# Designs tried in a protein design run: designed miniproteins, single chains, continued (4). Part 78

Each design is a single chain, and the fold is of that chain. pLDDT is the mean over its residues in the fold that is shown.

## One batch from the design tools (miniprotein)

Design m14695
Fold by ESMFold2-Fast:
Structure m14695 (fold): chain A 95 residues (1-95)
Amino acid sequence: TKEMEELLKKLAESEEPEVVIRTSDGVDIVLTQEELRELFREAAEELLEYARKHGNRELEELAERLLEAVEREEPVSKLFELLEEAKRVVRELEA
């Protein structure tokens, strides 16, 4: 979702190994590097489905690259770079 993507971007700007997010219900959620990778995998799968639905090969390739980077345990900073590239393509399609 757009909300999840925005959240992931905010987490990238945190240099901490764990990020604390306070929900609207006043609950603190602590995310680890492993949990961040899980969110990236979900985002990549959503991007892949979106690309297939819209027939966009460039976005499909970016989504596949992001999934592969998660599988290869690439640094979180690299995952954010790939996600930002995918977001640019999505914006161009929706413009």
Scores: mean pLDDT 68

Design m14696
Fold by ESMFold2-Fast:
Structure m14696 (fold): chain A 77 residues (1-77)
Amino acid sequence: MSIADRFSDETIERIHYLYGRYVAGGLPTGQALKETAKELGLSPKTVNTVLTSSLLRDPERSSEAMGRGMQDFYDLA
């Protein structure tokens, strides 16, 4: 089973949201993964696997959550 199957839709959306927010904030992708993982108490590898698996499973929902994170950063900056 994929690691993404262990998480609720809400948790998957939160991972995409936080990752998008950190990327919009100017963090390199590797650092954005680490900060997202730290925020949620997960490993960076787990976050990367969830991001990849959920994009393949539900690209629309995943892209929307990431886009919201990026937009919220720009709107608050």
Scores: mean pLDDT 75

Design m14697
Fold by ESMFold2-Fast:
Structure m14697 (fold): chain A 68 residues (1-68)
Amino acid sequence: SSMLSTKRGQAQVLYLLGYDYELQGNYERASTLYKQAADLIKSENDPVLEPTAKLLEEKAREAEQKAK
């Protein structure tokens, strides 16, 4: 996006959007958005962000389980 050029900024927006969908009970959409946020964070290839990527992947799995 021309408004959000950083991968970290894009990941933050995806995380917040995923959280909003989770609050609405749309766990399938939330899971997808959390996965996209995790992928952007992993693409930074920054070891400091590895725990953040793992946490987002765990949130995605939890949301996916709740969607079933």
Scores: mean pLDDT 82

Design m14698
Fold by ESMFold2-Fast:
Structure m14698 (fold): chain A 96 residues (1-96)
Amino acid sequence: MEELAKQKFEELAKETQRVLDEARRLATALLNRAKAAGDEELVKKAQELLERLAEVEEELRYAKEVGEKDPFAGLVLASYTLGRAQEVLAEIKALE
C-alpha cells in the first residue's frame, strides 16, 4: 500500500513538474512578447503568473518533503499542487 502510494506520488510529481515547466516556458514567452510590444498591463500579468508558478513550485517541494515521511499526505498535497499548476497553465493559454 505505501509502496503504491509512493509510485503514484512520483507520477503526480513528474506530471506537476511537466505542467510547471510548460507554464513557465509559455509565461516567459508571453512576458517577452509583452515587453517588445510595450504592453504594460500584459507585462504585469505575465509577471504575476510567473510569481504564482514560483509559489506552486515551492508547494511541490514541500509535498515531496512531506511525502518522504507520509506517502498518503504527500499524495494529497501533490494532487492539490497539480490542480494549481493546471489552473495557472490554463490562464496563460487563455492569454494567447
Scores: mean pLDDT 86

Design m14699
Fold by ESMFold2-Fast:
Formats: sequence, structure tokens, C-alpha cells
Structure m14699 (fold): chain A 59 residues (1-59)
Amino acid sequence: EEEKEKFAESAKKVAENALALRDEQGIRYTPEERERILSLAKENGKKAQEDFDAEKAAA
């Protein structure tokens, strides 16, 4: 639902901001590493949202 998508989007934005800050510090990731990091962040956000939904249903 919308909440799951919003959480995944937020996680992706945080990862993008972190990568941008690292680029400013002179740390350069390859395009492949960037894609992997963003994908993992999105997956983690989705999983965290599923855990949240389960917690809310149990409460």
C-alpha cells in the first residue's frame, strides 16, 4: 500500500543523500555499487515497513 511505497522511497532518498555526501568527500563509488546500495536500501525499507504492519496488526 502507499505506506510501504513511501517508506521504501524514504530509505532510497536517505541512501542517495549519503552517497552524495560521500562524493563530496572524494569517495567515489562505481555505478554498480551505487545501484546495489540503492536496491538494498529500498529492500530494507520494504522489510521494515512489513515489520511495522505486523506490529500494528498485533497491537
Scores: mean pLDDT 70

Design m14700
Fold by ESMFold2-Fast:
Structure m14700 (fold): chain A 78 residues (1-78)
Amino acid sequence: MIDEALELARKDPELRELVSRYAFLKEAYKQGKISKEEYERARQELRDALQKHGISLTDEELDELVERFRAEEEARRA
């Protein structure tokens, strides 16, 4: 399921933006820069978008998805 989500994020600009946004907000939340409500909304938006494509991820899988996406983006910049 995570591999399917990564493939969709690579092909769908809307999903790419949602994954990037969630990754950014997750880091901001860990640093105490945003509210829990903002963080949870971003997570829910990404989850809902993935579910529309038939992909259902747990919170742990969603976190793994954004970490893998972030690593790919960092590798692309290197």
Scores: mean pLDDT 79

Design m14701
Fold by ESMFold2-Fast:
Structure m14701 (fold): chain A 80 residues (1-80)
Amino acid sequence: SPLLEAVRRALEKMLRREPLSEEEIKELEEAESTLSEEEKERLNERIEKAGRELLAKNPNASDEELVEVALRVLEELLAE
């Protein structure tokens, strides 16, 4: 999925503290536009829930672990 690939690249750069280029931001926005508003709301709700569940089990969870959870939720949503 172009959206999953764009989000993965963006999150990997953010983890490395590398700024996203204007072109990469545009690619991410274009990929995200393939989602309906309802799908965006479901994605945000699922990511927030999964993040809370991870932090409840591991309060010291790394940013990398939170990114992995977010990408898993996105992949699962896109498979529906």
Scores: mean pLDDT 76

Design m14702
Fold by ESMFold2-Fast:
Structure m14702 (fold): chain A 80 residues (1-80)
Amino acid sequence: IEELLEELEEAVRNRDFGKLIESIKKLLTYKLSEEEIERIVEILSQDEQALIIGKYVLENSEESETKKKLLEKLEEVEKK
C-alpha cells in the first residue's frame, strides 16, 4: 500500500497520467483504511488535472466501499 501511495504521489508530481491511472486501479483492489483514503484524496487534490482523471477512473471502476468513500471525500474537497 505505502509503495502504491508513493507511486501515486510521484505520478501526480510528474503529471504521468498513465501511471496515475494504473496506481488508482491497483489501490482499488485493496481494502483501504480511512487514513489511506484521505491520503489518496490529498495527493489527487494537489493537481487539478490529476483530480479530474482520478474521478474518471473511480467512476469507471467496479463498485466497492473504497470507491464510494473516495468519491465522497473528493466531492467534499471540491466543495471547499
Scores: mean pLDDT 76

Design m14703
Fold by ESMFold2-Fast:
Structure m14703 (fold): chain A 109 residues (1-109)
Amino acid sequence: MSIAELRERLLAAIDEAIAAIEANRDAPADELLAVVDAKFGEVSALATELIDALVAAGEHDAALAVARALVRLQGLVADLRAAPPEQRPALLEELIAALRELKALVEAL
């Protein structure tokens, strides 16, 4: 897959992830976490392929920026999984903001 194709697919996956998380934010914990895990899995897989493609193209600074955004998302997903119900809304807003930040980085490529 080309960098351009990976970029477009990742942008679509981020938008789908944000929409799915927002649609399920009031769902029971198990259902919400299943949606987050599934959507983050899709975003993570595409972001990893994009990082590898950027490294192969010599775009090391861009690859590092995407990798750092992905690590932050991984941390937020772990925090959300461990969080009590009263902290979940704030962590969901942080997760959505981090997804939008990744989107902005990918759009700038």
Scores: mean pLDDT 89

Design m14704
Fold by ESMFold2-Fast:
Structure m14704 (fold): chain A 90 residues (1-90)
Amino acid sequence: MTTSLPPISTSVNVTQGSTLTVTVTVRAPATGEVTVVASLTDSSGNLVAEGVSEPVRAQAGEEVTFTFSFKITGPSGTYTVTFLPQVTTP
């Protein structure tokens, strides 16, 4: 069974042509595989990039850190990164 955890979002200032590296730490609510979907949206709310983590096996209460890198091909400015963690239990 796959359970979605509460979304985590943050605003980031980016420069066109740069690489944005973001990290998120997720505490597993149950023993299973944890995955994170990271979505990058522009100032108008358009989805410009998305990344999906490799699944990581975790025990209930364990903290797992995920790192995502996005190449910024759009204009410089303020973007929003949203992380959607999911846990898949047996």
Scores: mean pLDDT 82

Design m14705
Fold by ESMFold2-Fast:
Structure m14705 (fold): chain A 80 residues (1-80)
Amino acid sequence: SILDQAQQLVNEIKQLVDNDAPLDVIKQKVAELKELRDKAPEDDKTQIEVLAEQALMYVNNHLTDKNDIDGRDEVNDIYV
C-alpha cells in the first residue's frame, strides 16, 4: 500500500540520519516522501503527514545537534 511505502521512506530517512548521511541524500528522501504524499488518496494523506512529521522531527533534532540551522531550513522547505 502507499502507507507501507511512506513507512519505508520514513525508516530510510531515520537510517540515513543515524548513519550521518550527506544532507543532499536526506533531502532527496524527504522530497520522495513529499511526492508520495502529493499523489496519495485523500484518505491516506493525513496518515502520511503524521509519518512525515516524525521523520522531519528526527532530521531536525540531528541537524540541531550539529548546529546546522541552514540545513534544517532547507529540509523543512522541501516538505512544505
Scores: mean pLDDT 84

Design m14706
Fold by ESMFold2-Fast:
Structure m14706 (fold): chain A 66 residues (1-66)
Amino acid sequence: GAAEAARAGGAAAREAVERARKAGLDQSTIHGAEGGGVRGVIEGAASGDAETGARLGRQGALEGAA
């Protein structure tokens, strides 16, 4: 359901942000990844599918970092 999709998306987005921090990327890139991740989580939650949620959370974070 939406809660599982949001949880999966949040975990995927947080992992992408954490990798950016550990890689020493600049703060603006990290903030972009955080914002993109939030958008991905919201979109993923609307799908109701955990796999879709995880994919969209990760994609959102990566797009925000770009």
Scores: mean pLDDT 79

Design m14707
Fold by ESMFold2-Fast:
Structure m14707 (fold): chain A 79 residues (1-79)
Amino acid sequence: MPKEVEETIEEAREYGARLFAERVSPELAEQGARLGEETAREAIEYAVNVLGLTGKEIMDYALEEARRAVEAAVEALLA
């Protein structure tokens, strides 16, 4: 459903922007947002086309994947 997809992508963007701004630099907030968005979009497509997930399971999977990608990127930038 378009609204749920948009809300999930926005949540992933907000998480990425926040984590990058707080832990790395405010100047990198948009980079974090883009990573969150791109990962969530790819994860939604993978969940539907490869995993065969439906409804809430798709959105939960996408958010978890986006969070992991953002956290891993922050750790790599701080290493």
Scores: mean pLDDT 85

Design m14708
Fold by ESMFold2-Fast:
Structure m14708 (fold): chain A 66 residues (1-66)
Amino acid sequence: MGEPEQAVLQGLKDGGATDLANEYGKRLEELEARFMASTDPAERDRYLAEAQGVFDEMEAEKKKLS
């Protein structure tokens, strides 16, 4: 996972959403593993887009806690 994703996950945990943070972390790790295993540029782009969607969802949930 990237540093920005780690920071948002920590923010969710600090806000009391530990289970939600753990679920998002797992989803990002699975997408990263698929991205790293893929040699097809179209597949890699798809996994990046999915990871960005997960990150946007995490940021929205963090904002609800603030």
Scores: mean pLDDT 79

Design m14709
Fold by ESMFold2-Fast:
Structure m14709 (fold): chain A 81 residues (1-81)
Amino acid sequence: MSKAEIFYEKLYSKLSEEERKKVEELEKEMRALSQQLLAETDPAKAQALRDQLLAVRREIDRVMAKSGVTAGEVLDIMKEV
């Protein structure tokens, strides 16, 4: 198991089933946007895709914050892996 997989497993254990599913869907959206960005040759469209990626990342952070996962708890999980 990779360090990233261990990190997400520990993080997901702090989330409700609904919050976990939301984070999984947001991560799916991030992967799709990243693939689109890699194929995009227009600088303006590439910037729009980067802005969308940042928005999705902020939404993931918001879900984690609402779940009561603090920055300190995230750091503690990172130290364990």
Scores: mean pLDDT 74

Design m14710
Fold by ESMFold2-Fast:
Structure m14710 (fold): chain A 78 residues (1-78)
Amino acid sequence: MEEKLKEGLEQVKRLEEGLDELEQAVKEGKVSKEEAKKGLELGLEQLKKLKEKYKDIPEVQEKLKKLEERIKEFLKTL
């Protein structure tokens, strides 16, 4: 369980970092709104896979829920 928890948290961290980079790129005009939407949709697909893989680990589930909400909020701003 400890290893699976650490792996899940690392996967969440990678998605969070990718989202941070995408938000900054959109803010700086380096990425179009359409490209950002595509990236966010791919992020949501990856998030769904992680929710299934780590469904038995509450700590990972909570972080994934927060990240999902953040992605959905960002999509609404585009």
Scores: mean pLDDT 83

Design m14711
Fold by ESMFold2-Fast:
Structure m14711 (fold): chain A 89 residues (1-89)
Amino acid sequence: SMLEELANKIVEEIKKFKEQNPSATQEELSNAFTVILYETVLRENPSASTEEQGALMREIADLIVKEHPEFKKYLPTVYAFVDEVLSAP
C-alpha cells in the first residue's frame, strides 16, 4: 500500500541520517525521525488538512514500529508533535 511504501522510505531516510550523524543523541534521532515523517507526509499529501496530516503521521509511525520495533522509542516525540502542533486550536 502507499502507507507501507512511505513507511519504508522513512525508515531508509532515518537510517541514512544515523549513518551521516554517528554522534547523534537519542533526542536528536527522535527529532530527526519526526521531521522526516512530517516532511514525507506533506510532500506526498500536499492537499491534506492538519488533522489528516496528524492521522497519517500516527498511522505511518505505528506501521514502522510494527515492522521495526526498535523505532518505538521515537513514538513519544511523534505523538507530542501531532498533539501539540497539528491538533492544537
Scores: mean pLDDT 85

Design m14712
Fold by ESMFold2-Fast:
Structure m14712 (fold): chain A 96 residues (1-96)
Amino acid sequence: RGERTLELVGKWEGEHAKKVADEEMKRANELIEQAKAASPDERLKLYQEAATEYEHARKGYETAAKYLPDSEEYQRKADEAKTLFENAKAEAERLA
């Protein structure tokens, strides 16, 4: 009975983390598209913001992989978010 309650909490945490991570990935991708059209000064800020959103998405997908079935899919999404974070960070460093 106690274990069942903890399992339900873990599943909720995983599902919530996955939903938030999906929204963070979408926002980060939108920020990258805005950066491509932006002035040089605004472009740096947009890449920094996108990097932050990708890092949050990576952590959310790692949480989803821990608590949800299809952990391999969520691990893959976390790895993708990490790559996109590193790319956005590198672009921001190049512009600084």
Scores: mean pLDDT 82

Design m14713
Fold by ESMFold2-Fast:
Structure m14713 (fold): chain A 94 residues (1-94)
Amino acid sequence: MTYRELNIKRLAEALKALGLEDIAKMIESIDPENVTDEDLRKIAEALKEKIPQLKDLSVETIVRDLRRLLGLEPWTEDWSPLASLYAFGLGVKN
């Protein structure tokens, strides 16, 4: 298993824990060798619709956070909306 495949699996499992099974399936359908911005944009739009805390964020902000979570982009010292949601306990309730 590649590092990218492992990150896709981990992200999908985290989304399932949040009750977002439809979005988890979208993540699992991504080709780990050819991750496109269009794939990430569709996932970001679905996340904005299902998670109220993300409604005011741009699709581009969520796409960037998804790229970081999948290991496609390095972490910076700036804020991560998806990591912040997990840290606030969103996803502990199934």
Scores: mean pLDDT 69

Design m14714
Fold by ESMFold2-Fast:
Structure m14714 (fold): chain A 74 residues (1-74)
Amino acid sequence: SEEAVRRMAEAVIEAYKAGKSDSEIVRLASRFAAEHRDELTDEQIDEFARLVREGGVPEELADKIAGELRGASK
């Protein structure tokens, strides 16, 4: 699950660098959450948000994605 979180963070960072819209990036993250819902903890979501911010994604977008991931987890 930690590796899956890193892979999703990498995918989000690359999508942002490629000029994808905020909506497209949120959809990408929501799809990941649906595939890995039983593996996502609050700690892993926080780690994801940290990694994407370090990768250059704006804090507002990172927080929006983290909110979607929390909504998809139990």
Scores: mean pLDDT 77

Design m14715
Fold by ESMFold2-Fast:
Structure m14715 (fold): chain A 90 residues (1-90)
Amino acid sequence: MALAMAFSTYLLAGKAIEYAKRGDAEGSIKLFQRIVDIAREMVSFGIPYAKDLLRYAQLGLDYAKRGDFEGVIRYSEEVRRIALDIMDLA
């Protein structure tokens, strides 16, 4: 269900911001890996904006792997914004 999947990515991205603010790279990586997995499923289901969500999720994962917490926060905010747009359509 598009609404439940989008809501999950919204919550996970919020938690990723908290982990990034604490300097927790491992926590940020695990959360973004889960967001990427959910976003890939959403793309497979043809959900509108899911490709944009996946793109920002992949960028967030790349920044998390580099320990770039500013990038993690930035792309977490983009994931949350797109997730809200998907939820508005559902």
Scores: mean pLDDT 87

Design m14716
Fold by ESMFold2-Fast:
Structure m14716 (fold): chain A 77 residues (1-77)
Amino acid sequence: DLKEKLKELLLKMGIPEEVAEYLAENLTDEQIQKMIEAFETGQGIDLSPEDLAAMEEVTRKVEEELEKFRAEKEAEL
């Protein structure tokens, strides 16, 4: 399960469980797959310019989802 694999990777990186679960539920399967590939590529191989751009895009999408998560929590107040 892609969502479970992403959640495990995020937890291993020290991301809180609630945030990891939110991202796994709110990212598309394609975005999850790209994120997993970026993490696996980052483990001991040289990144191509295309791979670096893909990591940047995935990071931006993760930040957008985290901002939405924060906004949703603030809206509940």
Scores: mean pLDDT 66

Design m14717
Fold by ESMFold2-Fast:
Structure m14717 (fold): chain A 85 residues (1-85)
Amino acid sequence: SAAEELQKKLLELMRKAVEEKDKKAMEEIAKLIAKHAPGDTSTELQKAAYELLTDPTEENYEKFREVLKKELEKYEEAKRKLEEE
């Protein structure tokens, strides 16, 4: 489905953004968040994406990366729990 493809793409971009500090991946994630569901993500994630898209400073890249790191951590924890059940 389109939702599954979007999630897969987003997870791959998140890994590049968090693990490799890939600014292009961070920009693409921010654009996907803004385009897909501007009001439906966590307030912190939406705010960080908006700040990055309006002012792509080193500070806003770092802030967005930290938020993505937390989201990726939640995903990996959920995945581990699912694999043990």
Scores: mean pLDDT 76

Design m14718
Fold by ESMFold2-Fast:
Structure m14718 (fold): chain A 71 residues (1-71)
Amino acid sequence: SSMEKTIREIKEESLQHFLELVEQGVPFTQAVRQSADMMLEKMEKAGIPKEERDAALQEFVQEARRLHESL
């Protein structure tokens, strides 16, 4: 669906932003918060319902943690 595509694109952009912050030496917890806040704002602006936003944010945090553990 168009909503699923929008969520995927926002999540991908947010993960890229997270990685850029980590590469610049931003601490993990701060990088996650900043990227999650950006993701939330973009999803709210796109009209994504709360349940889908909450699920996508949880997935984002899990993916960010996995990426960090692989560095």
Scores: mean pLDDT 88

Design m14719
Fold by ESMFold2-Fast:
Structure m14719 (fold): chain A 98 residues (1-98)
Amino acid sequence: AAEKARELIDEALRLVKEAIELAKDLKLPKEVVIKVVSAQLLIISAKLLLETDPERAKEDLLAAAELLREAAKLTENEEVKKKLEEAARLLEEAAELL
């Protein structure tokens, strides 16, 4: 369970990183970038807490997913939106395994 959660978290982090780079290249609104970066920090925190505090990790993953879904609503760019929505889905799936 923890190993599968870690794999889902790593895939979500990859999508978030790609979304940040694309958002920078497209000069998307600052609010979008702030929400995505805030989500990235929560995901990194959750990954560190997976074995020591799985309840806190679950809360951080769900909070990150919410921020990514909010960021997706603020952008009209379909590629960024799809990456953010997919990352949120993976984080929600990882949280269910904890």
Scores: mean pLDDT 88

Design m14720
Fold by ESMFold2-Fast:
Structure m14720 (fold): chain A 65 residues (1-65)
Amino acid sequence: MKKEKEEEIKKLEEEIEKLERDRAWLEALLPTLPADTQPGVQAEIAELRRRAEELRKRKEELEKK
């Protein structure tokens, strides 16, 4: 059972890293974009952050046990 939890946690960590990487890339681009485009990119950043937070909560729930 614990080994299966560890694999699940690792999988969640990889997904979180991917989302954080994509978010960081968009944040780095944000100041180079026209003002008109920035709200759309900020919305994408917020969505990636929300998804990463959901996965982090799932990981914490698995670790809590």
Scores: mean pLDDT 80

Design m14721
Fold by ESMFold2-Fast:
Structure m14721 (fold): chain A 68 residues (1-68)
Amino acid sequence: SDSVEELIESLAREIVKEAFEHKLSEEEVNEIIRKVSEQLSKVIPGVSEEEAYKRLKEIYEKIKKEKE
């Protein structure tokens, strides 16, 4: 289990929770995912913003479908 993947999954779950709690639009959620990806690329050595964004969005969409 990759600790980076586990962190990204945890963050994706929080984004899903926030989206439901605050009734966020898909556009607002996408902006959050982008900003979180920027933060991850600065905090985690070796993780690019593009890679973090792609993984976050994929996991977010998967969790959202299962929760909705």
Scores: mean pLDDT 80

Design m14722
Fold by ESMFold2-Fast:
Structure m14722 (fold): chain A 72 residues (1-72)
Amino acid sequence: SPAAQQAIAQAQQLRQQGIDLESQGGLYYMMGSAYELAGDEKKGKEYREKGDELTQQGQELIQQSQQLLQQV
């Protein structure tokens, strides 16, 4: 159906956006952990928090993508 085709297209866009955010979040989280281990506690926590936020946003978009496909 046309509705199913639209849902699939939207789901693919959300999935890609979510993956991109998860990748960015992972990098920030790793950098934060490295800073903290090197003794830069303030920078480490800031980068890890930013990484966690980005990863959670990415997961949310991926979940929205999956829910759209389930509603068809």
Scores: mean pLDDT 88

Design m14723
Fold by ESMFold2-Fast:
Structure m14723 (fold): chain A 55 residues (1-55)
Amino acid sequence: AAAAHREQTREEIARLAREAQAAMDASTPKEGQAIGDQAEARVDQLLAQEAAFLA
């Protein structure tokens, strides 16, 4: 259960990172910064959700 949840979180983070990088590469520096900030906030949320689930 915990291992499966951790794997799902890891896969979601990897997918998010790929999508964010592609979007940043296609954007202006200002837009790229906003996309990066949004992606970082989402990763932090996923990690917090995993920590809460495993507690």
Scores: mean pLDDT 77

Design m14724
Fold by ESMFold2-Fast:
Order: C-alpha cells, then sequence, then structure tokens
Structure m14724 (fold): chain A 107 residues (1-107)
C-alpha cells in the first residue's frame, strides 16, 4: 500500500539521518522526512514530490556509503508510493532511480 511504502521511506530517511555528520545534508533529510510525513497524513502527491527533491539534494552532499544506501531505499519506496497513488510512470521512474543508486553502491 502507499501508506506502507511511505512508512518505509520515512524509516530509511531516519536511518540515513543517524549516519551523516554534514549539517547541510542533515537538514535536507529532515525536510524530506517532514514532507514524507505530510504525504503519509494527507496523500498529497505534491508533498511526496518535494520529499523526493530533498532526498536527491541530500545524495549530492553525502559520501557515506551506508547513508547513501538508506537514501536510495527511501527513493525506491517513495517511487512505489507514487505508483500506488496513481502516478504509475513517475513512480516507476523514481523506484528505478533508487534501485540504480543501490546497484552503484553494491557493484
Amino acid sequence: SAEEHLQEAIRHAQEALKLITDPEAAEQIREAIRHLQTALRTRDVGALRRAIDYLLEALKLITDEEARRQIARALLHAGLALMELGHVTEGIGWALRGIGELLDIEL
């Protein structure tokens, strides 16, 4: 369900936040979590899109491999939530981006 995927995206973003020391990256992840929580409460696709933007900005600032892996998992679940909310093509795109980031880390 969209709710389950949003909950997983929040959980992975919170795990990333524990691993980063860069205050700018930490702020991007905190904003992503806030917007994911809004999407979870309201089903607002706009809030989910804003959360994705913040996760992408955090990825540009983070060098820690495990933190990047957690953000990639958050992106995957955010994409799956978009699919469940009726934005199938957009959701597939973000889910594949999350998978691609995970593969770049693991390979």
Scores: mean pLDDT 88

Design m14725
Fold by ESMFold2-Fast:
Structure m14725 (fold): chain A 76 residues (1-76)
Amino acid sequence: KLIEELKEKIRKIIELARNAASHPDPEKTLEEIEKLMAEIVDIVDELSKKYNLSGDELRELIEKIAEEVEKELEEK
């Protein structure tokens, strides 16, 4: 559940970042990205506490999710 929520938020940030320059209101896009980043920090903290993950394990998990999302977005 938490991992799925993290993946969805990362996906939304990447999509918003890619479209920021072409969006009619770039400031609102940046505000949405900032909000999602704060939500990701909360999820990461919860994952760290709940699963007792090391910093390295948590970093590897986040990198894998980000790479997977980037690849999925390249296909569509």
Scores: mean pLDDT 75

Design m14726
Fold by ESMFold2-Fast:
Structure m14726 (fold): chain A 108 residues (1-108)
Amino acid sequence: MAEELAREKAEAIRRIAETPDEEERRRIEEELLAEMERRGIAGGAMAFSDPDPEVRAALLERAREALREIVEKGGVRGAAGPVVEVELNEEGQPVITDVTPVAVEAAP
């Protein structure tokens, strides 16, 4: 993937994690997916370039759902599903360190 796209994705995930408004989070997700479509991401480039607008819309909705799941696992703690531990790396990007941990170390 392009380095710029990866950075933009990480930035969007961080913004989503810091945003308590569900409508605003959804808006950020949609903006990111639209940008990815414009840049023709490998693996999905052919799908997003499909001349049939119905096919493109279905693929975009599926991509949006997949992105939401990723954000909920890494960006938003307490979302439906397993609890994940997230730490900020040196660049301030959220990174998943553990999935479904027993947070025993957090309680003294």
Scores: mean pLDDT 48

Design m14727
Fold by ESMFold2-Fast:
Structure m14727 (fold): chain A 97 residues (1-97)
Amino acid sequence: SKAEAARKKLKEAIEEAKKYADKLVSFNPDAQPAADRVMAGLEELAAGKNWVKSIRDIAQGLAEMAGKTGIEEQDNLSKLSEAFMEAATAAANLKEL
């Protein structure tokens, strides 16, 4: 069903976001609080709760991570941003079902 497909895509997108957040933290441990903020926001977004707060927390966390990433880690930051967009799209699709 469309709901099953959207739930699967949301789960996979959050797992991808976690993978790239962990990679970025492995390069700079000071990014851990920002990564935690991004992941907490994604979990709230997936639960369909506090959309404005979730988007704000994710945006703030991504901005803080961007400030802590070197040029060699920008691909990982880009992949994290892509995973967030996929998760947001899947969560929005679930809200419409």
Scores: mean pLDDT 79

Design m14728
Fold by ESMFold2-Fast:
Structure m14728 (fold): chain A 111 residues (1-111)
Amino acid sequence: REREIEELEEQVKELIEKAEEAKSKLSTDPEGSAVELAKVGIELVRLALRARALGADELAKRALEAAQEVEEAIQQLIDEGKISDETIEKMKEELAKAEEELRALAERVEA
């Protein structure tokens, strides 16, 4: 479980970095940003499945909520050519909450 939690923590960090990178490219490469966001969405679903297997229901919930925000961001980009700052902020908030739940899970296993 400790090893699996470390892998989940690394995955969450990578997803946050990918989301920030996609956001920074929105004005210069909207298509590339959409592709990167789609990849983040897929990895968030994988994270949720792994979290449930470990009994981390709150982390799984946060990961799925983040995946929904990513899907909304992609839809906005396709429909409007832009993603709202509010949608980006919600996505980042859910990813940050997932990271916090992961840290709490790691501490619980150590105790």
Scores: mean pLDDT 72

Design m14729
Fold by ESMFold2-Fast:
Structure m14729 (fold): chain A 66 residues (1-66)
Amino acid sequence: IEDLEEAIKILEEAKKAPSFTDILQVLSRALEESDSEKVKKALQYAFDNGIDKALEKVKKELERAK
């Protein structure tokens, strides 16, 4: 649950970034520094499918985990 909440926070912070390059920097840094496989998978999904789809997927996983 906490890992999924962290992934959502990172993705929302990335989405607020002023440019696409800044978004990629936030995601890449978090992916390299993360010790959670759930967070890494969520961030990798964002690279493959976009931030909005990644946020929706992670939020649904969090709701299932409740």
Scores: mean pLDDT 75

